# Ledger of designs, part 20: designed miniproteins, single chains, continued (2)

Each design is a single chain, and the fold is of that chain. pLDDT is the mean over its residues in the fold that is shown.

## One batch from the design tools (miniprotein)

Design m4666
Fold by ESMFold2-Fast:
Structure m4666 (fold): chain A 89 residues (1-89)
Amino acid sequence: MIEENKKLVEEAKKLVDESIKTLEDYAARVPELAPRYKEIAENIKKAFDEGIKKDVTKPETAKNLVSLGEDAKQAAERMKADADAILAA
């Protein structure tokens, strides 16, 4: 149980870190959208930092962090698509 929760937290952290990296990379490449991308990245980081302060030994807390990571990934993918369209023009 503790091992499973640790894996879920690590998965959530990976999704969050990858999403923030994507948003920061595109913020550097598309200056017009940079303030929006940085704000989204900062909000994701803050939400994860607050979430991890909860009791992560509880399966529900760990699963909520994974859901947060998945939401972060979806947000990053949408922003990437918007940025890629601008960069292709």
Scores: mean pLDDT 80

Design m4667
Fold by ESMFold2-Fast:
Structure m4667 (fold): chain A 56 residues (1-56)
Amino acid sequence: GLEERAREARALADEERLALLQSIGATLREIGDRFEAALKAGEKAAPVEGLAPPLE
């Protein structure tokens, strides 16, 4: 009935909100992963692991 349609529409709205929050969370995690990968790639460029700050 109409009440069922209204309830379903509400559930879809809640699902959309949850999807948005998950999307934001995923984006933040991806940014973190990208930064970690960049740091690892930068460190691999150095011949010595855990090298001290630049000598200048």
Scores: mean pLDDT 69

Design m4668
Fold by ESMFold2-Fast:
Structure m4668 (fold): chain A 108 residues (1-108)
Amino acid sequence: GKAEELVSCLKNKGIEITEEDAENFINTLKKNPEFVANRFIELLNDEDEGVRKSAVNILSCALKVVPEEALQVLEIVLKNLKPEKKKDLVKAVLESENVDALKLLLSS
C-alpha cells in the first residue's frame, strides 16, 4: 500500500518510521494539507541543517508516493516560504521525480 511505499522511500533516505506512522501522515495530508504545509514551513525554516534535510526527504517521498495530496502541500509551502529557503524545495522537487511538482515550482 501507499504507507509501505512511503516507509521504503524514507528508509532509503535514512529515515525509519513505522507503517502506522506513515498511514497517519498520509491520512493527515488528505484531511488537513494546510496543517502539514505549516509544519513543513517550520521545519524548512529550522536553524538545524539535519531538520531541514529530513523535511526535504519527507516532502520528496510524499510527492513520489502520494503526489495529489503532496502537491497541495507543496503549493501552500511555495506561497508562504521565505525566498532564501526555496533552495531546499528545489532539492525536494528534483528528488521526487514529480513533473507536476517541477511545473509548480517553476511557476512560483
Scores: mean pLDDT 85

Design m4669
Fold by ESMFold2-Fast:
Structure m4669 (fold): chain A 77 residues (1-77)
Amino acid sequence: SGKELADLIDSKDTAALGKYLASLPGVGEKEAKGLTVFLSGLTSEQLLSLSARELAERAQISLPTASMILNLLRESQ
């Protein structure tokens, strides 16, 4: 859920965040590792300020995956 994602980002539990991200459709282990590192440098509020394109470019993930992640997070707010 989006609340779980927001809580994982803000808790800075990188191990739990990485496992959660790897469970998402279209996110492989390598992408999950890169996403975990990137998201660990942000708050959930800062992530919400990004567009799907900005997230895709900065985290080096596909645009549909970035859109999915942001939609999950927005639904929790």
Scores: mean pLDDT 80

Design m4670
Fold by ESMFold2-Fast:
Structure m4670 (fold): chain A 82 residues (1-82)
Amino acid sequence: MKEEKREKVFQRLADELGLSDEQIAKLRELRRQGLSDSDIQMIAVMISRGISIEEALEILKDKKKLEEYEKKLIEEEEKLEK
């Protein structure tokens, strides 16, 4: 039951971000490999912005690159809010 709820949230996130079924299938494989739901969501956001799955995985494993990417997202959101 909890797995099905997470699957539906994941599918809605994909629909909102414009991800393909192929991209979603790859994200499901990464989740099965032990990535957290938050890591999967971050990869989905990166892919929606044109970053490849391979590059997104490298960013997640490099703490400094992840922090720089999160900072860029905050700056873009702040500019749209103001």
Scores: mean pLDDT 70

Design m4671
Fold by ESMFold2-Fast:
Structure m4671 (fold): chain A 78 residues (1-78)
Amino acid sequence: EPKPDISKFEPVGATLDDAAREALKRILAKIKGLKTPEEVSDEEIRAFLKELADLVDDPEKTSEIMRKIQEAKAEIEK
């Protein structure tokens, strides 16, 4: 059952399983210069994904972010 906030990311191919959420926390912590992923809240992840959907007009940035998420997920699945 889609949530109102999450359904907006469907066109971008958003999937927020626990593994993806943890990967996004790690990525955002590094980007923001935070020491730990725990300092990144779920609302920050949601806001980031919403902004990412708006970046569809900038395919290079969207591709880079998607690649980082996929790489982080692969690292967790090792």
Scores: mean pLDDT 60

Design m4672
Fold by ESMFold2-Fast:
Structure m4672 (fold): chain A 113 residues (1-113)
Amino acid sequence: SQTVQQLAALLSSSFPELIDPAKLPQEIQLLKQLFERLPSLNAEDLQELLKKKTLAATLVLLIAHLLDPNLNVGAAAGLLPASPALQALLEDILNQNGVEGLASTIEEALKLL
């Protein structure tokens, strides 16, 4: 998928320091768990994710901000105004495919890294 390849490229350019191929299977598993919990994550949960400094936590914080723009989690994580192209692509995938489709697309993109 062209979208999966574009997402993989943007993840690599946006978060090179967070991408460790040896940790990607663990990051994918954590992402799946966090996506399942996403509707129930409150402000305290998001503050705990800010401390993790992992790829999975960073992506969930960005997606939480896209779902609720009033959450300042992206700015606190140093994600805003950084990675506008990544944010735009994630928003497009979310709008077309929902949260479950976004989760699947991210998983496939991480498998390309």
Scores: mean pLDDT 76

Design m4673
Fold by ESMFold2-Fast:
Structure m4673 (fold): chain A 83 residues (1-83)
Amino acid sequence: SAKELEQQRVNRYTAARLRIVGHALDTGDWDGAERALRLLDAVDAGQISDAQFDAELEQLSPELRAIVRDYVAAKKAIDAALA
């Protein structure tokens, strides 16, 4: 159902935020975490172009890039299922 898909989106979004914060707590990379959280928020809001997304993603560490890409893939699948 649409309600179950929205709950899955919220769960995946929350998990991505927690992973980014956990990375900062473990590594001290608060600047990278802040960039990743801003990018995650822009993606969730639909307020970023593909070119801007790629440029911002290149500024992140490989671990932060993987977290953001994982959420983007999940969101695209959920959005497609809702269409």
Scores: mean pLDDT 86

Design m4674
Fold by ESMFold2-Fast:
Structure m4674 (fold): chain A 86 residues (1-86)
Amino acid sequence: SEEERRLEALRERARALIAELTPQLTPDQQQQVDRQVDQEVAAVEKQFDETESSSFTPEERERILEVARLVARALALQKAVAEQKA
């Protein structure tokens, strides 16, 4: 319950950062962020495929990948905006 609440708060913060930072980037920078996020999410998907795990349902896998994508995007956007302002 508290853990679920903290995870949802993290998800909301990630979405807020994405909404704030995305308009600050050029189209080329946005495309670079998209490529980086896709690569990071693909690496997580590969780990699921290579790991023998009957413990995760398809719904659990989808949820984990959703959170991974949100966090990866928020961090990539923060880095890109910081580099643009330097």
Scores: mean pLDDT 80

Design m4675
Fold by ESMFold2-Fast:
Structure m4675 (fold): chain A 88 residues (1-88)
Amino acid sequence: SLKEEILRLLEELRERIDDPKRLALLRLYEAIINKDWEKIIEILKELGVPEEEAREQVEKLKEFLKKTDEEEFLLELKETLRSALAKL
């Protein structure tokens, strides 16, 4: 599945990246794909976003995803991750 392809790309990037902030961003993408809203809030807080702002960002993301085709979103994310992996 497209989701499984993206999760494999995230795994490959994790093996090649040592920067804690970049690793946190990869965890953020995984949480977004899994629609794990509480995990997204936790990771945003680790990245320095206040909890109230993190919760507001999650609500905006939920609204965006309701209006966006999930397959289109996942295809764009896959291309972004493939591009990042190719540059390493």
Scores: mean pLDDT 81

Design m4676
Fold by ESMFold2-Fast:
Structure m4676 (fold): chain A 70 residues (1-70)
Amino acid sequence: MELLERIDEVLKKKNPTKEEIREVAEQLRAAGVPDSLVEEIEKAIENNDIQAAKDALGGARSVLLRRLAE
């Protein structure tokens, strides 16, 4: 599964699991997204703030798209 497709699946869910978000965050780090954005997602999960985690994930998705373009 392409990372972008998985991110979109997670973002479309009303209540994605912390494990799903964490797995995507790990893949984002491996794809070269800045650690600061991955840490933002992880902190939102630690705080049990799923909406903040989704918002941070959306930001990381935008950075990933930019990196894939150049």
Scores: mean pLDDT 80

Design m4677
Fold by ESMFold2-Fast:
Order: structure tokens, then sequence, then C-alpha cells
Structure m4677 (fold): chain A 90 residues (1-90)
């Protein structure tokens, strides 16, 4: 699983750097660690592939930048948010 872990870490860095670019903020080591742990939980606990995680977060970044995204990805992202909130409330 080392290759998957490295890909998740790379994805977390790329997503935070892109968000930082859009928001005009720098990425901290703490934010990178938190993002990696969140992506790792999605992969391990929710069974979401790295490829699907990349698509969902790219859609979130595109939306934040004012770009149109596929409706299917918006629905998928909302489902993930709802599931995470449900588990927190449980």
Amino acid sequence: MAAVEEELRRLARELLEERGKVAGKEVTEEQEREAFELLRRYYEEEGISVEELRELYQAQLDLAAGRAIPEALVERFRELEREIERRRAE
C-alpha cells in the first residue's frame, strides 16, 4: 500500500496548493497532514478510490474558481459530505 499512500499524500499536497492559489493563501504542514488523513479515511473507511477522490476534489476546486462542473460529481460530493456528517453525529 506504500504506492497508494504516496499517491494520497501527493493528491493532498496538489489539492491544498491549488486551493491556496485560488484563495491566495500558503499551505502549512499541519493542513497537509490533516488533508492526507482525511483522504486516507475516505480511501480506507468509505472505499473511495484515489481516482474518484481526485475527481471529487478537482470538482470542488473548479466550483470555487467559478468553473462549471458535471452535476454527477456535485451529487457525489454532497453524498460524501452527508455520510461524513452522519458518522460524526453517530
Scores: mean pLDDT 66

Design m4678
Fold by ESMFold2-Fast:
Structure m4678 (fold): chain A 116 residues (1-116)
Amino acid sequence: ARRVVRVAASLEELRQLAAELLATARPGDIHVVIATTDLFLDSEARALMRELARELRARGATLVVLSDAMLAHLVEKFTGVPVPSLSVEFLRALEIPDAVIDYAVRMAEDAAANPR
């Protein structure tokens, strides 16, 4: 399956990404969106992310959304190396370990199968 990682730092970037992902998604694709903590906590952004996840699932694709802080925590947990910056520039350059993506996909699939 194709794994695609994107960073969203604003609601407008998230809307643009949502439109792109819905237009290009294929069955079996895994889309990872890293949102800044402020955006991740925004109610409009959360509603958009829930709708995007539902629509991508209908297309046979998986959406994983991580905050920048959650990504930093998971990278440190799986690599033992702390993430030195949560800047958008650093996050876009960061090579995310497959183990982090696999863990996040499993959590997203569990949440989708067992609504909490």
Scores: mean pLDDT 80

Design m4679
Fold by ESMFold2-Fast:
Structure m4679 (fold): chain A 84 residues (1-84)
Amino acid sequence: SMEELRERGREVGIEEGRILGEERGLSEEETEILAEELGEETGRFAVYVLENREKISKEEYQKMAVEVIEEGIARAEERLAELA
């Protein structure tokens, strides 16, 4: 289902966010915030790609994948700023 696809994408984004947080030297709490935001954006992207598969070129997919990561990071930075 679309919901299961979104959840699988979220799980992938969470794992990537944890790796990125560790690479950036973030605390465990900050890393989990980054993981949650990357998970949310990756889950949405997975559904979007499936729904628009016939309309997305390889080049567009690669650009959108980068934008998904950048959006997740931006959302995490906004949440972290609110905690400071």
Scores: mean pLDDT 85

Design m4680
Fold by ESMFold2-Fast:
Structure m4680 (fold): chain A 62 residues (1-62)
Amino acid sequence: MPLSDDEIEGEMHEISAAVYKTIGDYKGAAEHYKKASEHYKNTDPERSKRYKELSEEYEKLA
């Protein structure tokens, strides 16, 4: 049963952020963590907050 909610979109942005982080593109990582946070806002507020904090951390490193 496919989940067609913000969970899938959030996971895709989470993976993209991790890839950008591993190649040293902290600006890209921050942007995708922010998008993951927005998608998790309604499905997992705790996870959303965590990715918002990660976005802010990586934005400072950019």
Scores: mean pLDDT 78

Design m4681
Fold by ESMFold2-Fast:
Structure m4681 (fold): chain A 59 residues (1-59)
Amino acid sequence: GREAIIKQLQEKLGLSREQAERALDILETTEVRDAVQKLMEELGLSREQAVLAISIYLE
């Protein structure tokens, strides 16, 4: 569920709860191709961290 994804984003990427909730909102509302760039720009994630966030969301 949503909380499990938030927890994974916090634990795997070192995000705060607020950052993890924003990341999940981006992942839910943005096409995967655009999500990498948006995660990097809004949350300051590296490309590797952004790709990992997408992987957590989809798998």
Scores: mean pLDDT 83

Design m4682
Fold by ESMFold2-Fast:
Structure m4682 (fold): chain A 61 residues (1-61)
Amino acid sequence: MELREEIAEELVEEYGVSREEAERAVDAAVAFLEGFGLPVTRERLEPLARTFLELDLRVKK
């Protein structure tokens, strides 16, 4: 199972957002890590994806 899918499912369950919104946050976090040449690990991806999702939710509300 892909790490990105696992984290997206966790965000859907925790925040009650759509899978599409969770996947968008995860994709943004992956792009950030890849852009800085950082390894895409659970320890880096999970907190960053959560941060991007929370920022998106704040802008919408």
Scores: mean pLDDT 79

Design m4683
Fold by ESMFold2-Fast:
Structure m4683 (fold): chain A 91 residues (1-91)
Amino acid sequence: SFEQEVVDKLLAKHPNAVGISFSDGKAVVLLKDGTVLVYDAETGELLYEYHDPNVTGAGVSGDKLVLRRGDTVLVLDLKTGELVEEKKIKR
């Protein structure tokens, strides 16, 4: 499928990826060094790049980038790049 082909291409491009996910026409790639890349799944265009070596998880929900950084979840607006929510995870 189109979604599977996008994931496969991104995995081939980023063999050091620790996470790849697809949602709402966007694909997010998390690399081992904390680099997060958000692509338009239709065009392959890089829409957003974030870098933080403490990031351990990344995903997309609609127009939001959701990042896990240690005990914190960060929600960024992909249109503006602004942080819209920062929440500590209770463990």
Scores: mean pLDDT 81

Design m4684
Fold by ESMFold2-Fast:
Structure m4684 (fold): chain A 61 residues (1-61)
Amino acid sequence: SMADRLIARLQEAVDRGVSRDEFERLVIEVVNEAIRADLSDEERDRIGEAIEEAERRLRER
């Protein structure tokens, strides 16, 4: 699904160890893509959870 693709992009960014600035740009891109794709509330919630988890993992490094 589109949500799974967007979540995978967030996970890949964490694995690559991107900078905070790069991650913030990615979050904006992911949110814009989710809006454009008119994803359901459930799908948007899953993306939001993935963003929070990615932020947590990046801070722990």
Scores: mean pLDDT 84

Design m4685
Fold by ESMFold2-Fast:
Structure m4685 (fold): chain A 97 residues (1-97)
Amino acid sequence: STAEELQSLLDRELSEEEQKELSLELFELMLEELLKKGVLTEEEKEEWLKKAKEAIENNTLSDFLVELKEELRKKGVTDEEIKEILEKLYKYIKEKL
């Protein structure tokens, strides 16, 4: 699973505080990409960003990702498009680290 692989990578390279900051930055970038594609409205982006912040704080990130994927599927986003967004974020992580 991509989420577990990402968490493993973060746990290895970064402190817990750095992981929280990077995770939030990544979710902001992902949500901006979805906004640019017209998948989300500005209001929906802000709502999901708040949920991401809460999930990071409460260590419920895996549950958050499941909810987000399901919502994106309901909006007609394909698993292939989700994969493309995640691959862009993965490249960003590698270039940042």
Scores: mean pLDDT 73

Design m4686
Fold by ESMFold2-Fast:
Structure m4686 (fold): chain A 98 residues (1-98)
Amino acid sequence: SERELVAQAVFEIGRLLRELVAETDPEKQEEIRKKLIDFLRSALKRLGVPDEEMEEIIKWLEKKVDELLAETDPARQRRLLMEIVLDFIDKLKELLEK
């Protein structure tokens, strides 16, 4: 079930990031951002990630979301989104090896 939880977390983070960049209304964008952070917090808790490490990942994602939303070139924005997903996978692997 850990492998399934990791796969679900990666899939859902990617889905929410795509939804976030597709949204043009700033209020709706902020609501998607809140859903993304709430989902991440919930997923990391289910995976048994300690609170300190969880808050570090959440701060990292918040910063990456700011960078993603500030990117005005669609091709660079798509690359940044992919890099965020890949970096998230790497961070989860490191946490679960502890």
Scores: mean pLDDT 87

Design m4687
Fold by ESMFold2-Fast:
Structure m4687 (fold): chain A 105 residues (1-105)
Amino acid sequence: STLELMGEAVETFGRLVEAFNNLDVEKAREELKRLRELAKELGKYNPWVAKQVEEAVRAGEEIVEYIEKTGERPSSDHPALQRLEDNIARVALAYLIEKADEESS
């Protein structure tokens, strides 16, 4: 279901952020690959949510490159991190709205 795919995307974002906090580039790449697969599936049902996930993947790839080049986490005001956080928030909000609608029915 669309709700299930959105839930998996939200959980995968959590693991991605944890991987970045741990400087685990290999794990971050695995989670980004999973998000790309989820975006492709979501695109069949909700193109807007799929776009938010795809934009988050692009931001996440920039963060991976930053960590590989510097060995450090990006600052909280880094443009790629801000874009990632914004896209995650949009997907999470969409998921919560969809879940509430299903539970109220």
Scores: mean pLDDT 88

Design m4688
Fold by ESMFold2-Fast:
Structure m4688 (fold): chain A 96 residues (1-96)
Amino acid sequence: GSVTVNPPAKRVPPGESATLTATATDAGSKLQVTVRNLGDGEARVTVELNGKTQTLTVPPGESATMTVTFSKAGDKATVTVENLGDGEALVVVRGV
């Protein structure tokens, strides 16, 4: 299957948050969320799908990847990235 993402990538300024949305076109589609923390503080990633949330903390200077699987076509995931540091974070969301 495939996933429609909007936007597929975003820079998150220091102290700011960004939200991205992904919608499954087929059941069993997977969403991969990669966050690169270019700053000196933590970045926090939250993915909400079907009323459930998963959270991941990305240390300074590190990258982390989270994968979630959609159970049904039309399922929508909301990805929120909070940049708690003094540098930028980059989030990239794609279907796999």
Scores: mean pLDDT 83

Design m4689
Fold by ESMFold2-Fast:
Structure m4689 (fold): chain A 83 residues (1-83)
Amino acid sequence: GEALVEALAAGDFERADELLGEIVREANERSKSLSPEQQQKLNEALLELIRAFRDYMEAKTEEERERAVERAAKAAEALRKAL
């Protein structure tokens, strides 16, 4: 979570993409031992993180990039709480 947000804030797309892939893989592995309700919450938080990453890539202004980083931070915290 934190490392991904830091990479996005720094504009390090390669590192952010690598870290997002690791988060997705770990979430999928951990989801197998969760209840259906917990799996849904985890999947929703993961989807929000992916959307924030996409918003960052599509951002045209510094304000849009900052909002995407904030969304990624919130989604990363939601993922941590779902685990």
Scores: mean pLDDT 78

Design m4690
Fold by ESMFold2-Fast:
Structure m4690 (fold): chain A 77 residues (1-77)
Amino acid sequence: SAEVLQLVQEADAAVQSVASKENPTIEEIKEAIKKLEEIKAQLEALYQQQPSPFIQQVIQSIDAAIELLKEKLKELE
């Protein structure tokens, strides 16, 4: 659906906002994690209404991205 594709694009933009920087700040990483968690919550709500393998895969990809960003955050703290 168009809504799912928009959320995927927003998630990719959040990841790229940190991945494109050599030295992202703690605040930038925290903001990216927050955005990804908000997008994940929206995708989970959509999944409850219309379960699809695609939405499940996107949620798993976002979970992986959040974990990578949390590891990055630990290195900077």
Scores: mean pLDDT 86

Design m4691
Fold by ESMFold2-Fast:
Structure m4691 (fold): chain A 61 residues (1-61)
Amino acid sequence: SPLEELKERLRQVVEDGKAAGLSREELNQRILKVVNEFLKEHPDLPLEDVGRVVQEVFNEA
């Protein structure tokens, strides 16, 4: 599903960001950019579900 694709993409962003030694603020900016780009490709996605996926990935980090 698009939500599972978003979750995997965000997990990769977090892993890459940690490996690069990014600050919390820099990591947040990269996550926001990826989410915004994904929403442009999938405009019909429920924002509540998108927000839940973002929170899940952040809590796993």
Scores: mean pLDDT 81

Design m4692
Fold by ESMFold2-Fast:
Structure m4692 (fold): chain A 86 residues (1-86)
Amino acid sequence: MEESVKKAAEILRKEGLEDEARLIESALETAKQKPDADEREREFVRRDEEFVRKIAELNEKLEKEGKSDEERARAIAEKVRELLER
C-alpha cells in the first residue's frame, strides 16, 4: 500500500500534478498517525487510511492493465478530486 501510494505521487509529479501528489503524500502521513484522544482526529485518520488504500488499489489496477504513466496520473488525479469532494 505505502509503496503504491508513493509511486502514485511520483507519477503525478512527473505529469505536473503536484497538488494531487502532495495531497496523497499528506494523507499517507496522516494515515500512519494513530491519535488516541480525539474522536474527530480518529475519524480523519480513518478517512485518510481509506483514501490512500483506494489510491493504491487504483494505481495497482492500472499498472496491471498496462496503462501509461500519463493515463495512470490522469485517473489517479480524478480519483483524488472525487474523494476530496466527500
Scores: mean pLDDT 75

Design m4693
Fold by ESMFold2-Fast:
Structure m4693 (fold): chain A 65 residues (1-65)
Amino acid sequence: SMADAELAARLEAAGLAIPGVLRVRVDTKNKVVTVVAETEEAARAAAERLSKLVPADWRVEARAA
């Protein structure tokens, strides 16, 4: 849906704006945002930031490269 596409675009942009984030993948079907960051600390920071931006039924998964 258009709402899903707009949410995905906003989450990708928000994630990539976080220092140390290398990649962001948004899966609207499974309601998961996956983040790959340069360090474990950056991954944790990205997970905390994005968890506040996703709808309540979504999951954020973050890992170091």
Scores: mean pLDDT 85

Design m4694
Fold by ESMFold2-Fast:
Structure m4694 (fold): chain A 82 residues (1-82)
Amino acid sequence: MKEKAIEYAKQAIESVKRGDRDAAAENLGKAAAYYVSYMTGEEPDPLVARTVANYAKRLLDEGKEDEVIAIAKGIIENIETG
């Protein structure tokens, strides 16, 4: 589960860099769902994925690409640091 959270978080960052807002939002949502799954031991929650994807899309629509990248990096760093 943690490897999937990191993978989707990295994909979200790359999607932001190439201007693919829909892919960035979807990948960040999946990263968050897998991250919560890793923290709780539960299966990835589609509601978590959708909620975070909607939040990311709103940030991107507001030109806050740095915020989306920061969230993705936070997921990676939290997993790697413990």
Scores: mean pLDDT 86

Design m4695
Fold by ESMFold2-Fast:
Structure m4695 (fold): chain A 59 residues (1-59)
Amino acid sequence: MEEDELKIIELVKKGEITEKEAQAYLAHKRGMTLDQIAENLGLSKEEVEKLIEKAKEKL
């Protein structure tokens, strides 16, 4: 929900995570599939999984 989104945005503003890490994490949290996120970001599924993992480690 919105509370997690605000935390992620704050971490990006502080430089603790990248904007791509935040975008991948939030899209996945909102129910988007790894395949759809990979297509939207121009990355592989494996790269998207790594971005989500890095965002989770900072929360």
Scores: mean pLDDT 79

Design m4696
Fold by ESMFold2-Fast:
Structure m4696 (fold): chain A 60 residues (1-60)
Amino acid sequence: SHMEKRQETIRWIALVLEAIGLALEKELETGDSSHLTEVADRIRQAKSIEELEKLVEELR
């Protein structure tokens, strides 16, 4: 349904924003810009919400 698709899209966007935020925080702490590049590549390659959830968990 349109509502289910909307909820899935919101969850996807929320996970992407969380992953980017965590990568930026890591870059600020370490001075290493590779963290953002690696996270951006993994976001582009992600095919499921579960893959994004795993990415966020690994970055915590």
Scores: mean pLDDT 84

Design m4697
Fold by ESMFold2-Fast:
Structure m4697 (fold): chain A 100 residues (1-100)
Amino acid sequence: SDALIGQNQIIQGRLGRLREIFRYLGDEKSVELLEEIGLRVDDLVRNNASPEEIIQTGRELQERLLKRAEESKDPEIRDLLIQFGDEIYNTLLYMASLVS
């Protein structure tokens, strides 16, 4: 779907900007997590994932970001990870609505 491809491009752009921020803040573990998230979202689009798979992945990715936030000693990094966890979940809910 052209609409899903467009949404994935927007998500990948956002992930790219967040990776730059986390590199600047010196958090390589968060950079690696965001790279894994980008690959997982890309795989959902390439494989024409069901709405249920997209929603479940959104929950999984939010949980992974929250876990990384708990491991961080930097409150700025922690806040960014928590905020992005909510953002990615809501974005994938929206993506699921495009294929429902």
Scores: mean pLDDT 88

Design m4698
Fold by ESMFold2-Fast:
Structure m4698 (fold): chain A 95 residues (1-95)
Amino acid sequence: SLVERARRVLERAKEVTREAAAATGSGGQVGGDLVVESLEEAIKYLEAGDIQSAKKALQTARNGMRTLAKLAAGDPEVAERARRVAEELDEILKE
């Protein structure tokens, strides 16, 4: 289901945002917190059937992951994982 897919992406996002925080410091920590919070809100909206609010929260999370990938450019492995999470969020948004 879409909710199950979003929950799996949230778990990966939590890992990647922790790595990005380590690589970028406070900026990455704040950005990572926003991504995780936005994904948790998106899941709540999906469970409530509010698809429009869920899409907005997913877009916020996707854009946040793209920003974290750029901030983590000095760590190519972390940047690549952040890009992959953003791609998975983009695919969910196409549903």
Scores: mean pLDDT 80

Design m4699
Fold by ESMFold2-Fast:
Structure m4699 (fold): chain A 97 residues (1-97)
Amino acid sequence: MEKKRKLLEELIKLVGTPAVLSLLVMYKSGIEITKERLEQATKEAKEGLPILKEKMKEYTGKEFKSDLDLVLEFADELGISVEELEEILEKVKKLLK
């Protein structure tokens, strides 16, 4: 849990919460993470974020105190492992260089 939280916090610092949500969905769906796809998916996620927050609260019964807590719960629901998050972070760092 703690290592997973730190990886997600670093991702949020690099690209922001909407982009992290998009990255998790893209990775789980087997979609290649490219700069163009990430930008488009981030745009869509920004519009959908309020709806996602409400649905996640209804589904889990949890009150999300931070974007990090929301993203952590979302990653857990998608079944994303620590190793998968490390791979996502590595790919994002390469795209931002």
Scores: mean pLDDT 76

